# Designed miniproteins, single chains, continued (3), part 27

Each design is a single chain, and the fold is of that chain. pLDDT is the mean over its residues in the fold that is shown.

## One batch from the design tools (miniprotein)

Design m8920
Fold by ESMFold2-Fast:
Structure m8920 (fold): chain A 66 residues (1-66)
Amino acid sequence: SAPAMTPGQQQQVANLKEQAELILKTLDNPAVKIAKLEELARIFEKLGDTESAEEFRKLKAEIEAG
């Protein structure tokens, strides 16, 4: 729940998440993907999308664990 976000900000976050998922699909090197997932988690956390940030951190942890 992020009641402070405007509809325009919500759309921007949704568009950024779609772009982030496309970027992640182009990466096949685990080390590069881990670095990108951490970067994306920080970006989405700053935007107030904690759910997407947690999702990216979870994916990073899964790759790091093997």
Scores: mean pLDDT 77

Design m8921
Fold by ESMFold2-Fast:
Structure m8921 (fold): chain A 105 residues (1-105)
Amino acid sequence: KDKLEKLREEAKRYLKNAIEYLEKAKKMAEEEGDEETVKKVEEALKKAKEGLKGGSVEDIRAAAEKAAEALKLAVEKGSSEELIDQLRQAGIDLKAAAKLLEEAE
């Protein structure tokens, strides 16, 4: 049953990538003075890190929801394309991680 182990390892890789995108997005939002987007990214980071530590699909889904809220806010405020792209990539990777963990049970 090496297949389940591979799915969990791949999910962790996507989750780590998502955390890196969220850390970059937080820094960019801080540099842009967007305190509301910083707060939403911090909420997403907290849930993503909890998901990485506990392997919880629920925490990873919560992180994806918070990342989507941060993305919506950044778009509405006319934030930099670079910030928007970091948030989009984080959301994609969080959803990929959640799907892989669901398949691994």
Scores: mean pLDDT 85

Design m8922
Fold by ESMFold2-Fast:
Structure m8922 (fold): chain A 90 residues (1-90)
Amino acid sequence: HMVTVHIAVVGPDAETARKAAEALAEKLPVKSMRFDPERNIATLTTEVPESQVDEVLKIAREVAEKYGASAVVTVLDDDGTVLRVERIEP
């Protein structure tokens, strides 16, 4: 069963948010990425098997810690139902 995972990375500045998002894109099968430099936010979307969600969360935590960024990870079922929301602090 595949799920959609949205990762919103918030940096102390736009460059940090972008670098953290790029690091996530190297580690995850990213379907789309959007950058909002005025809010220091980068949003990534990936599709993974539900069994891989904990690994995605682990990667998000490692990247957030490395870059001093926060992240919000939202897991959606294929019908758009929110299954899980995790907030990651630096």
Scores: mean pLDDT 86

Design m8923
Fold by ESMFold2-Fast:
Structure m8923 (fold): chain A 81 residues (1-81)
Amino acid sequence: TLSEKEKKVLKELLKIAAKGLEEKKSDAEIRQELEKYLKEQNVPEELAEKFLSLVMTLVRLARQEKIPAEELLKSAEKTIE
């Protein structure tokens, strides 16, 4: 079970990923933006790895299913909150 702070961090990572998809960034570029945010928020290494894995999996699924970035963000927000 995620804390409210952890849910907020994950939600922001999903927003960063959705923006990256909308801007047609590569997976490597999106990953770099996510890693930067996690470092800025001082997220513990173990949790940061889990969040990166989850968000990058969702990015890959969005590309495969041709899901608009906006739909990915909305679905993720409902799942977290």
Scores: mean pLDDT 77

Design m8924
Fold by ESMFold2-Fast:
Structure m8924 (fold): chain A 80 residues (1-80)
Amino acid sequence: MSSVVEALRLALEAAVLALQGKFEEARKKLEEARRIGGDDPVAQEAIELAERAIEKAKKGDISGAVGLTLRVLGLLIEVS
C-alpha cells in the first residue's frame, strides 16, 4: 500500500512538472514511479495517465493534460 501511494504521488508530480514545461524533470519522476510501483495495476494506470498527460502537455494540449492529471490525483485520493 505505501509503495503504491508513493508511485501515484510520483506520477502526479511528473504530470504537474510537465504542465510547467519541465519535461526532463517529469521524465525522471515517471521513471521513479515505474521503479517503485512495480507490477501493481493501480500504479500502472496512474503511470499510463501521467505519460499521456506529459504527451498532451508537449503538444500544447494543456486542457487534455490537466484532465489526465486530475485523474491521477483521483486515483491517489482513492488509495490514500
Scores: mean pLDDT 86

Design m8925
Fold by ESMFold2-Fast:
Structure m8925 (fold): chain A 60 residues (1-60)
Amino acid sequence: ASEDDLFAIGTEGTIVGEKQINGNLYYQVNFEGRLSYVKADYLEVDMATMKAKVNRRMGH
């Protein structure tokens, strides 16, 4: 899909929160002003800088 709503591998965002849902860790990430909860497994996270990079395709 070629939609603006999809995050590509390598897209970086800022971690602004985290949440556990049914035993799975999700990060609340701000991608260019868009807030999304993303499974930790889809992200490469740097806790020292609070940055997250998409490691897997999201959305579909």
Scores: mean pLDDT 71

Design m8926
Fold by ESMFold2-Fast:
Structure m8926 (fold): chain A 64 residues (1-64)
Amino acid sequence: SAEIMKAIAESGLAPRVQEGAALAAVLISKGLSLDEAVERAAEKLGLSEEEKEQVRALLESLGL
């Protein structure tokens, strides 16, 4: 949703983490679980384990 994308942009996190969160949020909207969406986004963008956990924490804070 637009609200989720705005919250990601306003998070103040690194651009790579924001990109990963945005991609994962789109995948969740298509029916993937949070865990599957985070893993797919990390795989596609080459995120580190630390960046992956930041994506997870951000999306959990947004109720995803």
Scores: mean pLDDT 85

Design m8927
Fold by ESMFold2-Fast:
Structure m8927 (fold): chain A 69 residues (1-69)
Amino acid sequence: GDAIVEEVAAFARSLGVPQDAIEEISAVLREDVNDLDRVERLLVRLYLEGKLTPEQASALGRFIRSLTS
C-alpha cells in the first residue's frame, strides 16, 4: 500500500537518492510491492543511468525486501 511506498521514499531521501529516481521506484512499488524481481531490475537500471550509487541500490533493495516479507 501507499504506506510502504512513503517509507521507501523517506529512506531513499535519507540516502541522498535524487527525487526523479525516488518517483520511478515509488511508481513500480505502487503497481506491485511484491514484484521484487522488477524492483531489482529497476534499481540496476537506475544505477547504470547514474541515478544511484551501488551502496544506495544495495541499501534500497535490502530495505524493500524487509518491508515486503
Scores: mean pLDDT 83

Design m8928
Fold by ESMFold2-Fast:
Structure m8928 (fold): chain A 73 residues (1-73)
Amino acid sequence: SMEEERREILERVRELARGAARAGRAAELAELVVRLVAEHPDDELVKALARAAAEALAEEGHLEEAARVRAAL
């Protein structure tokens, strides 16, 4: 179902965000996500992906990057 596909995509985005944070690329990921939200302001899936990425960044201790992503929403 589309709901199951959405859940799988969101989980993969969280994994990507955790991996990027642990690799020292939290700022690069945050910049990319902010740009995606700006390019797709009415896309609810993009907004959900951005929220998932921000949550994962915050969990990894990157509170400034997480706040930057949330500010774009």
Scores: mean pLDDT 87

Design m8929
Fold by ESMFold2-Fast:
Structure m8929 (fold): chain A 75 residues (1-75)
Amino acid sequence: SAAAEEARRAIEEMRELAEKSDPDTAAALNQEVRQVQAMLDAGLEAKSPKGVQAAAERARLAKRNIDEAKEGAKK
């Protein structure tokens, strides 16, 4: 439940960023949204708290990696 809400929140934040981003960044964010959503749906269907937690963790890492890539590009 709490992990599911965290995953949903991260998905929503990534979608919002995609709408305000350049096409390449938007494509990367939308791909991660699809992957995290699939993990969350699978975890909920299996009634697996660990699966849902994995979706939330994936969402956090994806957002962090995209932010780090943007910082690297500013060099």
Scores: mean pLDDT 77

Design m8930
Fold by ESMFold2-Fast:
Structure m8930 (fold): chain A 113 residues (1-113)
Amino acid sequence: KVLLVVDSRLPQSVIDRLKARLEANGIDVLKVVRDDEEVTEEDVKDADKVLGIGGNGTLERAREIAEKFGLPFIGVRVGEGEVLPFIVAASLNDEEGWKRLAELIKTTEEGVL
């Protein structure tokens, strides 16, 4: 099970599609949090890993959460700046790309993809 940390600029509809893509590819998403939200011990108690998806700020926040709670961190870097929400939304149309990405997420212990 993963705690999913996402860029705060993502619309809820994009976050919902992102979670659905991960779950369709065998990644169990315990909870989704935005990178501007506080994360409690209760939020992470059943998490095996922290998965960050976004730009540098999102990945740094996800890493901080992982370090705080002693969990492995996996980051997926999806561009930077004002265009990031559009890049994420567009990527969700690539079913084969998401299948390949999910395999990397499942087989990677920790690191940035």
Scores: mean pLDDT 78

Design m8931
Fold by ESMFold2-Fast:
Structure m8931 (fold): chain A 87 residues (1-87)
Amino acid sequence: SMEERIARFLERVRGKSKSEVEFELLAEVLEASLTLSREETQALADAMIAAVAKEYGFSPEEVAALRATADALVDSQAARREARAAR
């Protein structure tokens, strides 16, 4: 489930810096994009960002920047899948 995936992620990144958590979150979103739909990947990204913002004390500006990066990653991966399907 999404909740189990988020819980496992939070356990894995325990004790890491904000920058390391951001990197690991983006890596998890990238991994999810390989098997989930665009909408499912976006929902996972939003839920994970909310969880780490609460746990690690991210500012609204840090949350906005992380969300923008995650959104760009999700869009980029969807476009790459469409390009591969068209070949």
Scores: mean pLDDT 82

Design m8932
Fold by ESMFold2-Fast:
Structure m8932 (fold): chain A 109 residues (1-109)
Amino acid sequence: SLPTVNVEVEMEARTEDREETARRIAEFMQRHEGTVENFEELLRRFDIKVKVKSDSELTPLQKNALAGMLATALVEAFRSGPEAGKEMLYEMASEGILKFEKVEIKLYT
């Protein structure tokens, strides 16, 4: 019953070891509930920058869903490259929750 919200996402991260960063993010996700607050802690710990634009105000449920999707896509981007993370976000998008209009992921060393 939630309306679909269109979102644009830009994520940037710098890491010297993509595999280790992916492993640590995955471990963080296993130990913490998929909430926006835990996602903000994840971004702070790994110095990841995220910009989100939406065409409507996100509900708490949509914010938590987005946080989980973005964290999962970051793990995939570190393991398999930015395009793989982007593809995973489009695949995870659920009708009636979120639709991604634009996704950009940049990983630096």
Scores: mean pLDDT 83

Design m8933
Fold by ESMFold2-Fast:
Formats: structure tokens, sequence, C-alpha cells
Structure m8933 (fold): chain A 86 residues (1-86)
């Protein structure tokens, strides 16, 4: 999760919407996989929220709203895909 969140932050700072979507997708899928592997959902949710806080702050500071939107879209789609595969 931490490595993917750092990739997301780098993509956001660069304004790379494709990289932001990909990082979000991987993060969403990894979060669902962690829950499926036995990590409590509240723990995974708290961890993802903590990791994404600096990413959101970086997006706001740099005015990278499109990249942040791509990240959220990726996160939703990645989580949905992992849930469908479970």
Amino acid sequence: LEEIAKEAEAAIKAGDTEAAYEAGYRLGAAAVEAVAAGTPVEEVNARVTELLKPVVEAARAAGKTEALEALWKGLREGAAAALAAA
C-alpha cells in the first residue's frame, strides 16, 4: 500500500492523469485484497486514508484536480474489479 501511495503522489505532482489512474487502480485492488486476506476493513480503510492524505494535499497545492479525479476513478474501479474477482 505505501509504495503504491508514493507512486500516486509522484503522479499527482507530475500532473500525470494516466499514472494517477493506474496508481489508484492498484491501490484500490490492493486494499480489497488485504481485506480478503484477513485484515479488518476498518484497519485497511484507516491506512488508505492516512496514505492518501499527503497525495490529496499535494494535488490541492499544485492545482492538479484532473490527476486527483483520475486517482479517485482508479481507486473505485480497482476496488470494484478486485471485489468481483473475490
Scores: mean pLDDT 80

Design m8934
Fold by ESMFold2-Fast:
Structure m8934 (fold): chain A 60 residues (1-60)
Amino acid sequence: DEQEKQLAKTIIEAGKDMLASTPAESQALTLERIKAILERVKKTASEDVQKLIDEAMAEF
């Protein structure tokens, strides 16, 4: 559970960094990729981690 939360947070932070370094023209595609990765993680995650991922995706 805690390991899953830390992994999800790491993926979210990596996604934010990737989006920040992406040119404006490519941001939509990068965001789509990040959301796809988070959706895959969400499928095997606990309810707590699923909620954290949903909140992060809403902020992206």
Scores: mean pLDDT 79

Design m8935
Fold by ESMFold2-Fast:
Structure m8935 (fold): chain A 67 residues (1-67)
Amino acid sequence: MDLSELEEERKKRLEERMKRVIETLKANKDAFEQRKAALSSRPGAARSAQEFADSSQRNLELTEKYL
């Protein structure tokens, strides 16, 4: 095996893994938006929802910085 090819395969695997993480984050964001809409009648849940949204945004930024 060529070292260069091994590095490219590792990079592809990392990219696939990162893509899965991003897809999971997107799915979580969609699920969160749906849950937020369902919980619109419940006072007090909005703050936890906001913190979760901020945390998700931070994770996305960190993921981009990491890669």
Scores: mean pLDDT 68

Design m8936
Fold by ESMFold2-Fast:
Structure m8936 (fold): chain A 64 residues (1-64)
Amino acid sequence: KLEELKEELRKLADSNGEIDVGAAFQLLLKYGFSRDQAVAILEKVVKGSKVNLEELLKELEKVL
């Protein structure tokens, strides 16, 4: 469920609003995204080893 996924992502975010890309990837897989789908989404928002929470949420809205 998208709302549950968004809540779990917010809990993973640090004080800067950043999530470790590996943690975000595992959570997307838990919520039924394929490996290829999760990689495609995360590649649009990843910077180094981190993804910005707000940009990730925006990309999730586009695919659901």
Scores: mean pLDDT 83

Design m8937
Fold by ESMFold2-Fast:
Structure m8937 (fold): chain A 68 residues (1-68)
Amino acid sequence: KPKKLKAKPIDENTVEVEAPEKATLVLPDGTKIKLEGKTKLSVLDLINGKIVFEDGSEYPGVDAVELV
């Protein structure tokens, strides 16, 4: 089971995601954004992307984060 990443809303378009272990956000165009520690992400990128955890498990970005 993947660990959900903690996310804090910064503004209407931006969330700060905390990844205690390395993870990667993969966008529909194939762009990869490395997540390590605290990373600010666009809400749109999170909605449209998927998060790949270091164990290889993949989840829709919105399902892989938990708002705190």
Scores: mean pLDDT 78

Design m8938
Fold by ESMFold2-Fast:
Structure m8938 (fold): chain A 80 residues (1-80)
Amino acid sequence: MKEKLNEYLTELAKLRRDHPTPETRKAVYLAAKGLIYYSAGDYDKAIELFEQALRLAKKANNTELVKLIEELLREVKEKK
């Protein structure tokens, strides 16, 4: 889990740097917070945060971030 968590956090940081809009920053913040809850085993809170991040990523029209957050949502739901 720790190695995979660091990999996702690194990818989120890269997407924030490559597309530095207010909506992208908020989406990355919420997704990173969701990953922390996921690593703590709070899957319901992680899902809530990822869904909020997904809405903002779609609003920002950041297709790469949308795909990453959808992958995170699938992974958390499978672990539940």
Scores: mean pLDDT 80

Design m8939
Fold by ESMFold2-Fast:
Structure m8939 (fold): chain A 70 residues (1-70)
Amino acid sequence: MEELVQRILLDPEASPAVRDLAVAVLLGDLEAVERLASGTEWSPRERRALLELAEAAPEPVREVLLRALK
């Protein structure tokens, strides 16, 4: 998980919203993960990257992120 977050943060093409969500996932901030993931309309490419991040994330972050992305 941490390596996927670092990859997102080092990507110059990553949007501010994707970066903020990646940091919230890294910190285990469930309220921020739910708010940022559900409050943003993701591109198909961003959604795929976030699903990959969710699969690598520990519970309960994984469940919150997966539900918000549906």
Scores: mean pLDDT 81

Design m8940
Fold by ESMFold2-Fast:
Structure m8940 (fold): chain A 58 residues (1-58)
Amino acid sequence: SMDERMAEGGRAAAEAGRAAGSPRLARGNQLKGYVEALEMGAEKGAEEARRAGEEGGR
């Protein structure tokens, strides 16, 4: 279902964001903006997946 796809996508995005958010990438001032945007996208995806999965029940 769509909720399941959202949950999988958000989880995968969060995992990818964590893996990609290395301190080496953030060390460069110019790269910091890209890393932050990537992490924000992953965080938003994870939160959206959590809500779509109705964690805790509605």
Scores: mean pLDDT 55

Design m8941
Fold by ESMFold2-Fast:
Structure m8941 (fold): chain A 76 residues (1-76)
Amino acid sequence: NLDLGQQYLRQGNYDLAIQHFQLAGDQGDGRAQNLLGTVYIRQRNYDQAIRYAQQALDLGYIPARGILQQALRLRR
């Protein structure tokens, strides 16, 4: 699901990318929640990007700090 979601993200198909990442994220995959944050940044939906990056950090996925900081800067 993550590999296919990343393929859709590269194609700019954000709806399908979100569906694939959300399935993994709902199962507690912090990397998937971080990838949701990346999709929402590309959609310029910074509030959702912040939400998913924070959820990824809460699951212990420390690399999500980068997405959180980026979304906070771009929201300004």
Scores: mean pLDDT 85

Design m8942
Fold by ESMFold2-Fast:
Formats: C-alpha cells, sequence, structure tokens
Structure m8942 (fold): chain A 128 residues (1-128)
C-alpha cells in the first residue's frame, strides 16, 4: 500500500539525517520485508531487534515507550506472540510504521528507563 511505503521511506529519511540512528536501518528493513511477506513472527522479531538496538545506543523516546508498553499489554492479554505478530503485518501495518517514524523524530540521547528495558525483555522472552 502507498501509505505503508511512504511511512517506510520517511523512517529511512529520518535515519539518513541522523548518523547516530544508522544501526536502526537493518531492523527497519527486516520489519518492512516481514510486513510485505505477511510474516508476523519475523515482524515481531524485527521490532524487538529495533528496540534492543535503541537500548544499546542509549536512545529513548516516550512515543516508543508507549508503543512497547502497548505491545506487552497485548501479549499479556492474548498470551500469544504469533497473534501479536499477525496484527503487526495486518491491514493497519502502516499505523505501526507511522508510529515508529514519529518515535524516531522525538528520540534523544538518554538512558532508557528500567521499565522500558524490562518490557523489551518480556517481548524477547516470548520469541521462542
Amino acid sequence: MERMEKAYEEIKKIIEERPDLKPLIEPIDSLYEAIKNKDGYAAAKALVDFFETLIELKLYSDTLYVLVRSLVELLETTKNIHFVGNLLVGEDAYLLLEALAEGLRSVKKEEPPKDFIENVEKLRESLQ
């Protein structure tokens, strides 16, 4: 879909304008490929890789924290990472990409809060 491609290109442009964000290119490319292939598990894995890369780079955004917390709440409610992954590659996948773009625009050099790290770890533990 045009909106999904446009959101992906906007993310790539944001990363190109900020050299400190370049390590995020690989997880974003993997996420977009998984969305195009309707591979929910691969999409969930790519998203976790993206959040872990943010933690390693000491980059943080309140927008990305809200997104991580929402994904954990959905996982805790459904108890099914495959269901969560399938929602990520569904017809509303463009909203996820638009949220990631907005999160990256507001990202700053800051140690991520402990709760953010713990929520990302919960998502990782649900993968296998």
Scores: mean pLDDT 85

Design m8943
Fold by ESMFold2-Fast:
Structure m8943 (fold): chain A 73 residues (1-73)
Amino acid sequence: SDSRAIQLLLVALERVRAAAEAAGDDALVARYQALIDELRKRQTITPQQQRQIAREVQAGFRELGVRLAVVSL
């Protein structure tokens, strides 16, 4: 369901934001907080949008040097 997909992506984005906070990277914190805020406004999400946000999660963890589990929906 869209609600489940949105919730799982929010959890993943929040993990990236928390990792950025731990790293002291205020710019990454701001970037991922903006993505979280935008996703929270959504009532529905397409499979293409899900893949795009999953790639953003992967990119965030790559920048932070943390191993990322692929978001499966």
Scores: mean pLDDT 79

Design m8944
Fold by ESMFold2-Fast:
Structure m8944 (fold): chain A 93 residues (1-93)
Amino acid sequence: MTIRDYFLLAAKAAEMPTLLKLAGGDSAKYDAAYAEVIKKAEEIAERALRIHEEEGGGLTPRDIVEAVARAAEELGYEELAERLREALREAEA
């Protein structure tokens, strides 16, 4: 598993609540939402990898999610970045 794969997984996980709401319904709507998640996740993972290469840092689950949240914010996916930060806050509770 590559470092990029960890960033990609974290980016996809942030959209899981949205995908789960569609999983029991219209498959075409689910497929469209999943395609959008993949597209955004790949863009975010690439940016997160650059952040990691430029600034260093660890590969703890927290470090991975924080890098992905920052990458999402830099790319203008602010709602996704907030969902990731909310997940971190919930995991600490």
Scores: mean pLDDT 74

Design m8945
Fold by ESMFold2-Fast:
Structure m8945 (fold): chain A 86 residues (1-86)
Amino acid sequence: MSAGKVALDELGKENLAAGIGATLTLIGGMAEGYFLGKPELSLEGGRRAAETLRSLGKDKGAEALLQGGENGAKATERGEGPEAVA
C-alpha cells in the first residue's frame, strides 16, 4: 500500500514505463498472494520488482518495493488466506 505508492511516485518522475512495470509486478504478486493465500507470491513480486529497479540504479524505489512485498506476505500470513477452513 504505502510502500507501493512511494515507489510509484519516485519512479514516475524519472522512468515512467519501467517504474509502472515494476510497480505492477509487485501489485500483481501481492494480489495473487492475498487471493490464493500464498505469502511467497507477494515476496516474489516484490523481489522481481526490486531487481528491475536496481538494474536502473533506483535503490530507494527497490527498497520500497521489497518492503511492500514483505508487508503483503505478512498480511496474508495473518489469516487473509483460506487456511484452516474445514
Scores: mean pLDDT 64

Design m8946
Fold by ESMFold2-Fast:
Structure m8946 (fold): chain A 91 residues (1-91)
Amino acid sequence: MKYSGELYNESGELIAKTPESESLSEFVKETLEAIKKAKKEKRFILKLHGSGDKETMEFVASEISALLVLEGYKVVKEEVEGDTATIEIER
């Protein structure tokens, strides 16, 4: 499977793009690093795309959300629609 992601600020501007990866662990790691580097943003939106089913996207979203909570972020909203997950994040 392939995974990619886009990180947006509250204004809807693209802050970062996670490169396409076939490794779930590499994708999660790179996505978290992009989020950590967005330190100026109080609220941001992560869109995750995968070639998998809803269950796979729910798993990926849950992993990223859990790691963000450990880093002191708040996950305000998590939605999965087919092969796309959207996570709204606050500091």
Scores: mean pLDDT 77

Design m8947
Fold by ESMFold2-Fast:
Structure m8947 (fold): chain A 61 residues (1-61)
Amino acid sequence: ALMDKQLQSKRPVVAQAFVDVGYSTVEAHKKSVKLLEDLGEEALTKTPEELAKLAVQVAQA
Protein backbone atom coordinates (compact mmCIF):
# COMPACT_ATOMS: atom_id res chain seq x y z
CA ALA A 1 0.00 0.00 0.00
CA LEU A 2 1.10 3.62 -0.51
CA MET A 3 1.08 4.35 3.23
CA ASP A 4 3.20 1.27 3.99
CA LYS A 5 5.77 2.33 1.36
CA GLN A 6 5.97 5.86 2.80
CA LEU A 7 6.41 4.55 6.36
CA GLN A 8 9.08 2.05 5.23
CA SER A 9 11.00 4.85 3.45
CA LYS A 10 11.16 6.81 6.76
CA ARG A 11 12.07 3.83 8.99
CA PRO A 12 15.86 3.83 8.24
CA VAL A 13 16.19 7.52 9.24
CA VAL A 14 14.35 6.88 12.55
CA ALA A 15 16.43 3.74 13.23
CA GLN A 16 19.64 5.70 12.55
CA ALA A 17 18.56 8.39 15.04
CA PHE A 18 18.17 5.71 17.74
CA VAL A 19 21.61 4.26 16.85
CA ASP A 20 23.11 7.77 17.09
CA VAL A 21 21.80 8.11 20.69
CA GLY A 22 23.35 4.79 21.76
CA TYR A 23 20.96 1.94 20.93
CA SER A 24 22.16 -1.24 19.19
CA THR A 25 21.02 -1.80 15.60
CA VAL A 26 18.52 -4.45 16.80
CA GLU A 27 17.06 -2.18 19.53
CA ALA A 28 17.07 0.83 17.17
CA HIS A 29 15.04 -1.21 14.65
CA LYS A 30 12.51 -2.27 17.34
CA LYS A 31 12.16 1.31 18.61
CA SER A 32 11.82 2.72 15.07
CA VAL A 33 8.97 0.25 14.34
CA LYS A 34 7.25 1.07 17.65
CA LEU A 35 7.58 4.83 17.16
CA LEU A 36 6.06 4.65 13.66
CA GLU A 37 3.24 2.37 14.92
CA ASP A 38 2.54 4.70 17.87
CA LEU A 39 2.44 7.76 15.57
CA GLY A 40 0.36 5.97 12.91
CA GLU A 41 -1.06 8.57 10.51
CA GLU A 42 1.11 11.31 12.09
CA ALA A 43 4.20 9.46 10.82
CA LEU A 44 2.93 9.96 7.24
CA THR A 45 2.63 13.76 7.72
CA LYS A 46 6.08 14.25 9.30
CA THR A 47 9.35 14.56 7.38
CA PRO A 48 12.15 12.04 8.08
CA GLU A 49 14.01 14.86 9.88
CA GLU A 50 11.02 15.55 12.17
CA LEU A 51 10.70 11.81 12.92
CA ALA A 52 14.44 11.66 13.75
CA LYS A 53 13.97 14.54 16.23
CA LEU A 54 11.06 12.67 17.85
CA ALA A 55 13.23 9.53 18.10
CA VAL A 56 15.88 11.52 20.02
CA GLN A 57 13.19 12.96 22.34
CA VAL A 58 11.73 9.47 23.00
CA ALA A 59 15.24 8.11 23.72
CA GLN A 60 15.92 10.96 26.19
CA ALA A 61 12.65 10.35 28.06
Scores: mean pLDDT 76

Design m8948
Fold by ESMFold2-Fast:
Structure m8948 (fold): chain A 88 residues (1-88)
Amino acid sequence: RVREEAERLLEQEGNPLRQVVIEMLAELGASPELLRRVANVRDLGTLRAIIAILEERFDEADALAKKYGLTPEEQALLDALRAHVAAR
């Protein structure tokens, strides 16, 4: 199910940075809900912070979040991803 959702999102995704994030999340077994949330991220700074979390570079992710001034919704997504990565 997670792989099917990832493939569906990748079929519709033209942004290479979002494609990388979706692929990484699918490999980590992220929920379909997390995949959809990431697919809706349009801000490049937020995508870079997400990649840092997925690579377990949490200090860099925190620095990027501060630098780009993430919204509460974006910060909540980063917190959810951090929890998912930490559970692996």
Scores: mean pLDDT 75

Design m8949
Fold by ESMFold2-Fast:
Structure m8949 (fold): chain A 79 residues (1-79)
Amino acid sequence: AEKLVATALRGLARSAREMTPEQVEATMKQAVEALKEAGVPDDLIEKLEETGRKMVELVRQGKRDEASALLEKAADELA
């Protein structure tokens, strides 16, 4: 379960530098739905959603490197 969330977070970290805040939000929603369908525990989904909200805000502020670093750190903590 943790490895699936970590993989999703690392994918988003690579894309965060090139995505609009709206694209990042849509990608997060898609990842959350896929992980829910895969049976990932609610606590891990909550962590992904919280990290996603922080990332969208950083991208919105133009802090794309910080957004990418946040996602990579979250992924490392899970795997």
Scores: mean pLDDT 75

Design m8950
Fold by ESMFold2-Fast:
Structure m8950 (fold): chain A 55 residues (1-55)
Amino acid sequence: TPEQEALRRELLARTNEIVDELRKKNPKASNQEILDEAARRTREELARLRAEAAA
């Protein structure tokens, strides 16, 4: 649906921001560590956005 596409685009943009932020704060962290943390935060963000959409 248009709402799901909008959420997907927003989620991708936020994921990129999270990755950039994590790399700046943790320049010595491995790519795997950054990706794992970004995935965790992205899942939490998606859950919050879905809850807001359901309200």
Scores: mean pLDDT 77

Design m8951
Fold by ESMFold2-Fast:
Structure m8951 (fold): chain A 61 residues (1-61)
Amino acid sequence: FTEEEKKIIEEYYKKYGTSDETFTKAAKEIGKSVEEVRKYYLEKEIEEGIKLIKEGVEKVT
């Protein structure tokens, strides 16, 4: 995905929440399959979750 495509996907799921409709709208906007958008969202969520946990640990107290 290009940076513009990534921004579109992130904007859609942040604004409209996590649903098949959201993924379908994002996929249509960037010209990709719903499956590709869903996979990207899942990978992004996992990455963000790990980052937040690590950041919390780094703050210590």
Scores: mean pLDDT 71

Design m8952
Fold by ESMFold2-Fast:
Structure m8952 (fold): chain A 78 residues (1-78)
Amino acid sequence: MEEIEKKYKEFIDLLLNRAPKEEILKALRELLKALYNDPSVSEEEFKGAAESLLGLLEKYAPELVEEAKEEIEKLLKE
């Protein structure tokens, strides 16, 4: 849980500070992987978290939404 909270804060800080898109996507990938690999997080909880993260991207970096959806699909197909 602490690792997920740290990665979430890092992602939010990058997003709100308008970091380069590659940095935001990298932080998102790290956060999504941490969520997906956490045994306390169910698939439904992962999907809910991913949807919330997409909502944040829609408001602050809408150009990244499609790439973020692709990253989520890649994790769910593994």
Scores: mean pLDDT 79

Design m8953
Fold by ESMFold2-Fast:
Structure m8953 (fold): chain A 78 residues (1-78)
Amino acid sequence: MSVEEKIEEKMREVDELLARFRATTDPAEAERLREEMAKLFQEMLELAKKAGDWERAREVLARAQRVGAEVEARLAEL
């Protein structure tokens, strides 16, 4: 119900997708999982911005950057 609860739920979804991404050897599946994670991070960032929670927005962005770096490195190896 709260913006914080919605962000936490989406972050759990990212963790599940990231686990699937780490397990996959299919470049096409990896790319789809990357797109799904990117969408969730964008949604979380917009929720934090609308709530005026700039600390949460910075935390979401920092995690998106870390996950994005891992995803890009893995995709380069597939």
Scores: mean pLDDT 84

Design m8954
Fold by ESMFold2-Fast:
Structure m8954 (fold): chain A 79 residues (1-79)
Amino acid sequence: MPLLEDPELQRTAETFILNRGDVRATAEALGVAPATVSRHLARIRELTGLDPRRPEDRRRLIRLLIDEAVKELEKIVLG
């Protein structure tokens, strides 16, 4: 998954989701400028085709992140 290939983008995506799509709150939580968060969100959109600023696309990103976590757990538990 493209997000798993870049830990910084993954951290931004997770933090943005946890802050309900609030760029400023995400920037404060990560200790970066809001402009940095905006650049990361644009990169996530380029890599995934999903815009984290849109609630519908955030739900899709949550599902995608959960599915990857479940897949990794299945390799450990069921493999």
Scores: mean pLDDT 79

Design m8955
Fold by ESMFold2-Fast:
Structure m8955 (fold): chain A 80 residues (1-80)
Amino acid sequence: MPPVRFEVVGTFTTTVNGKEEEWDIVETEDGRRFAFPKGTPDEVIQGAIRGALDDPELTAAQEAWLAALEAQAAARAAAA
């Protein structure tokens, strides 16, 4: 299959296992959004997106999680 096209549409900082990490928000050409640690190789992002697109439930969970993280980041930015 052709590679899935995506672009980085945003970046946010969150806490994972008690450590602050920068994460990139990646959007596919069909409008789906995923989050990856900043610096994740394109081939890893490609594989993850392709796998998620084969499972609608996992994709929905990923989108809900990403939306929650974006809301949290926006709330912190508004408070600063």
Scores: mean pLDDT 69

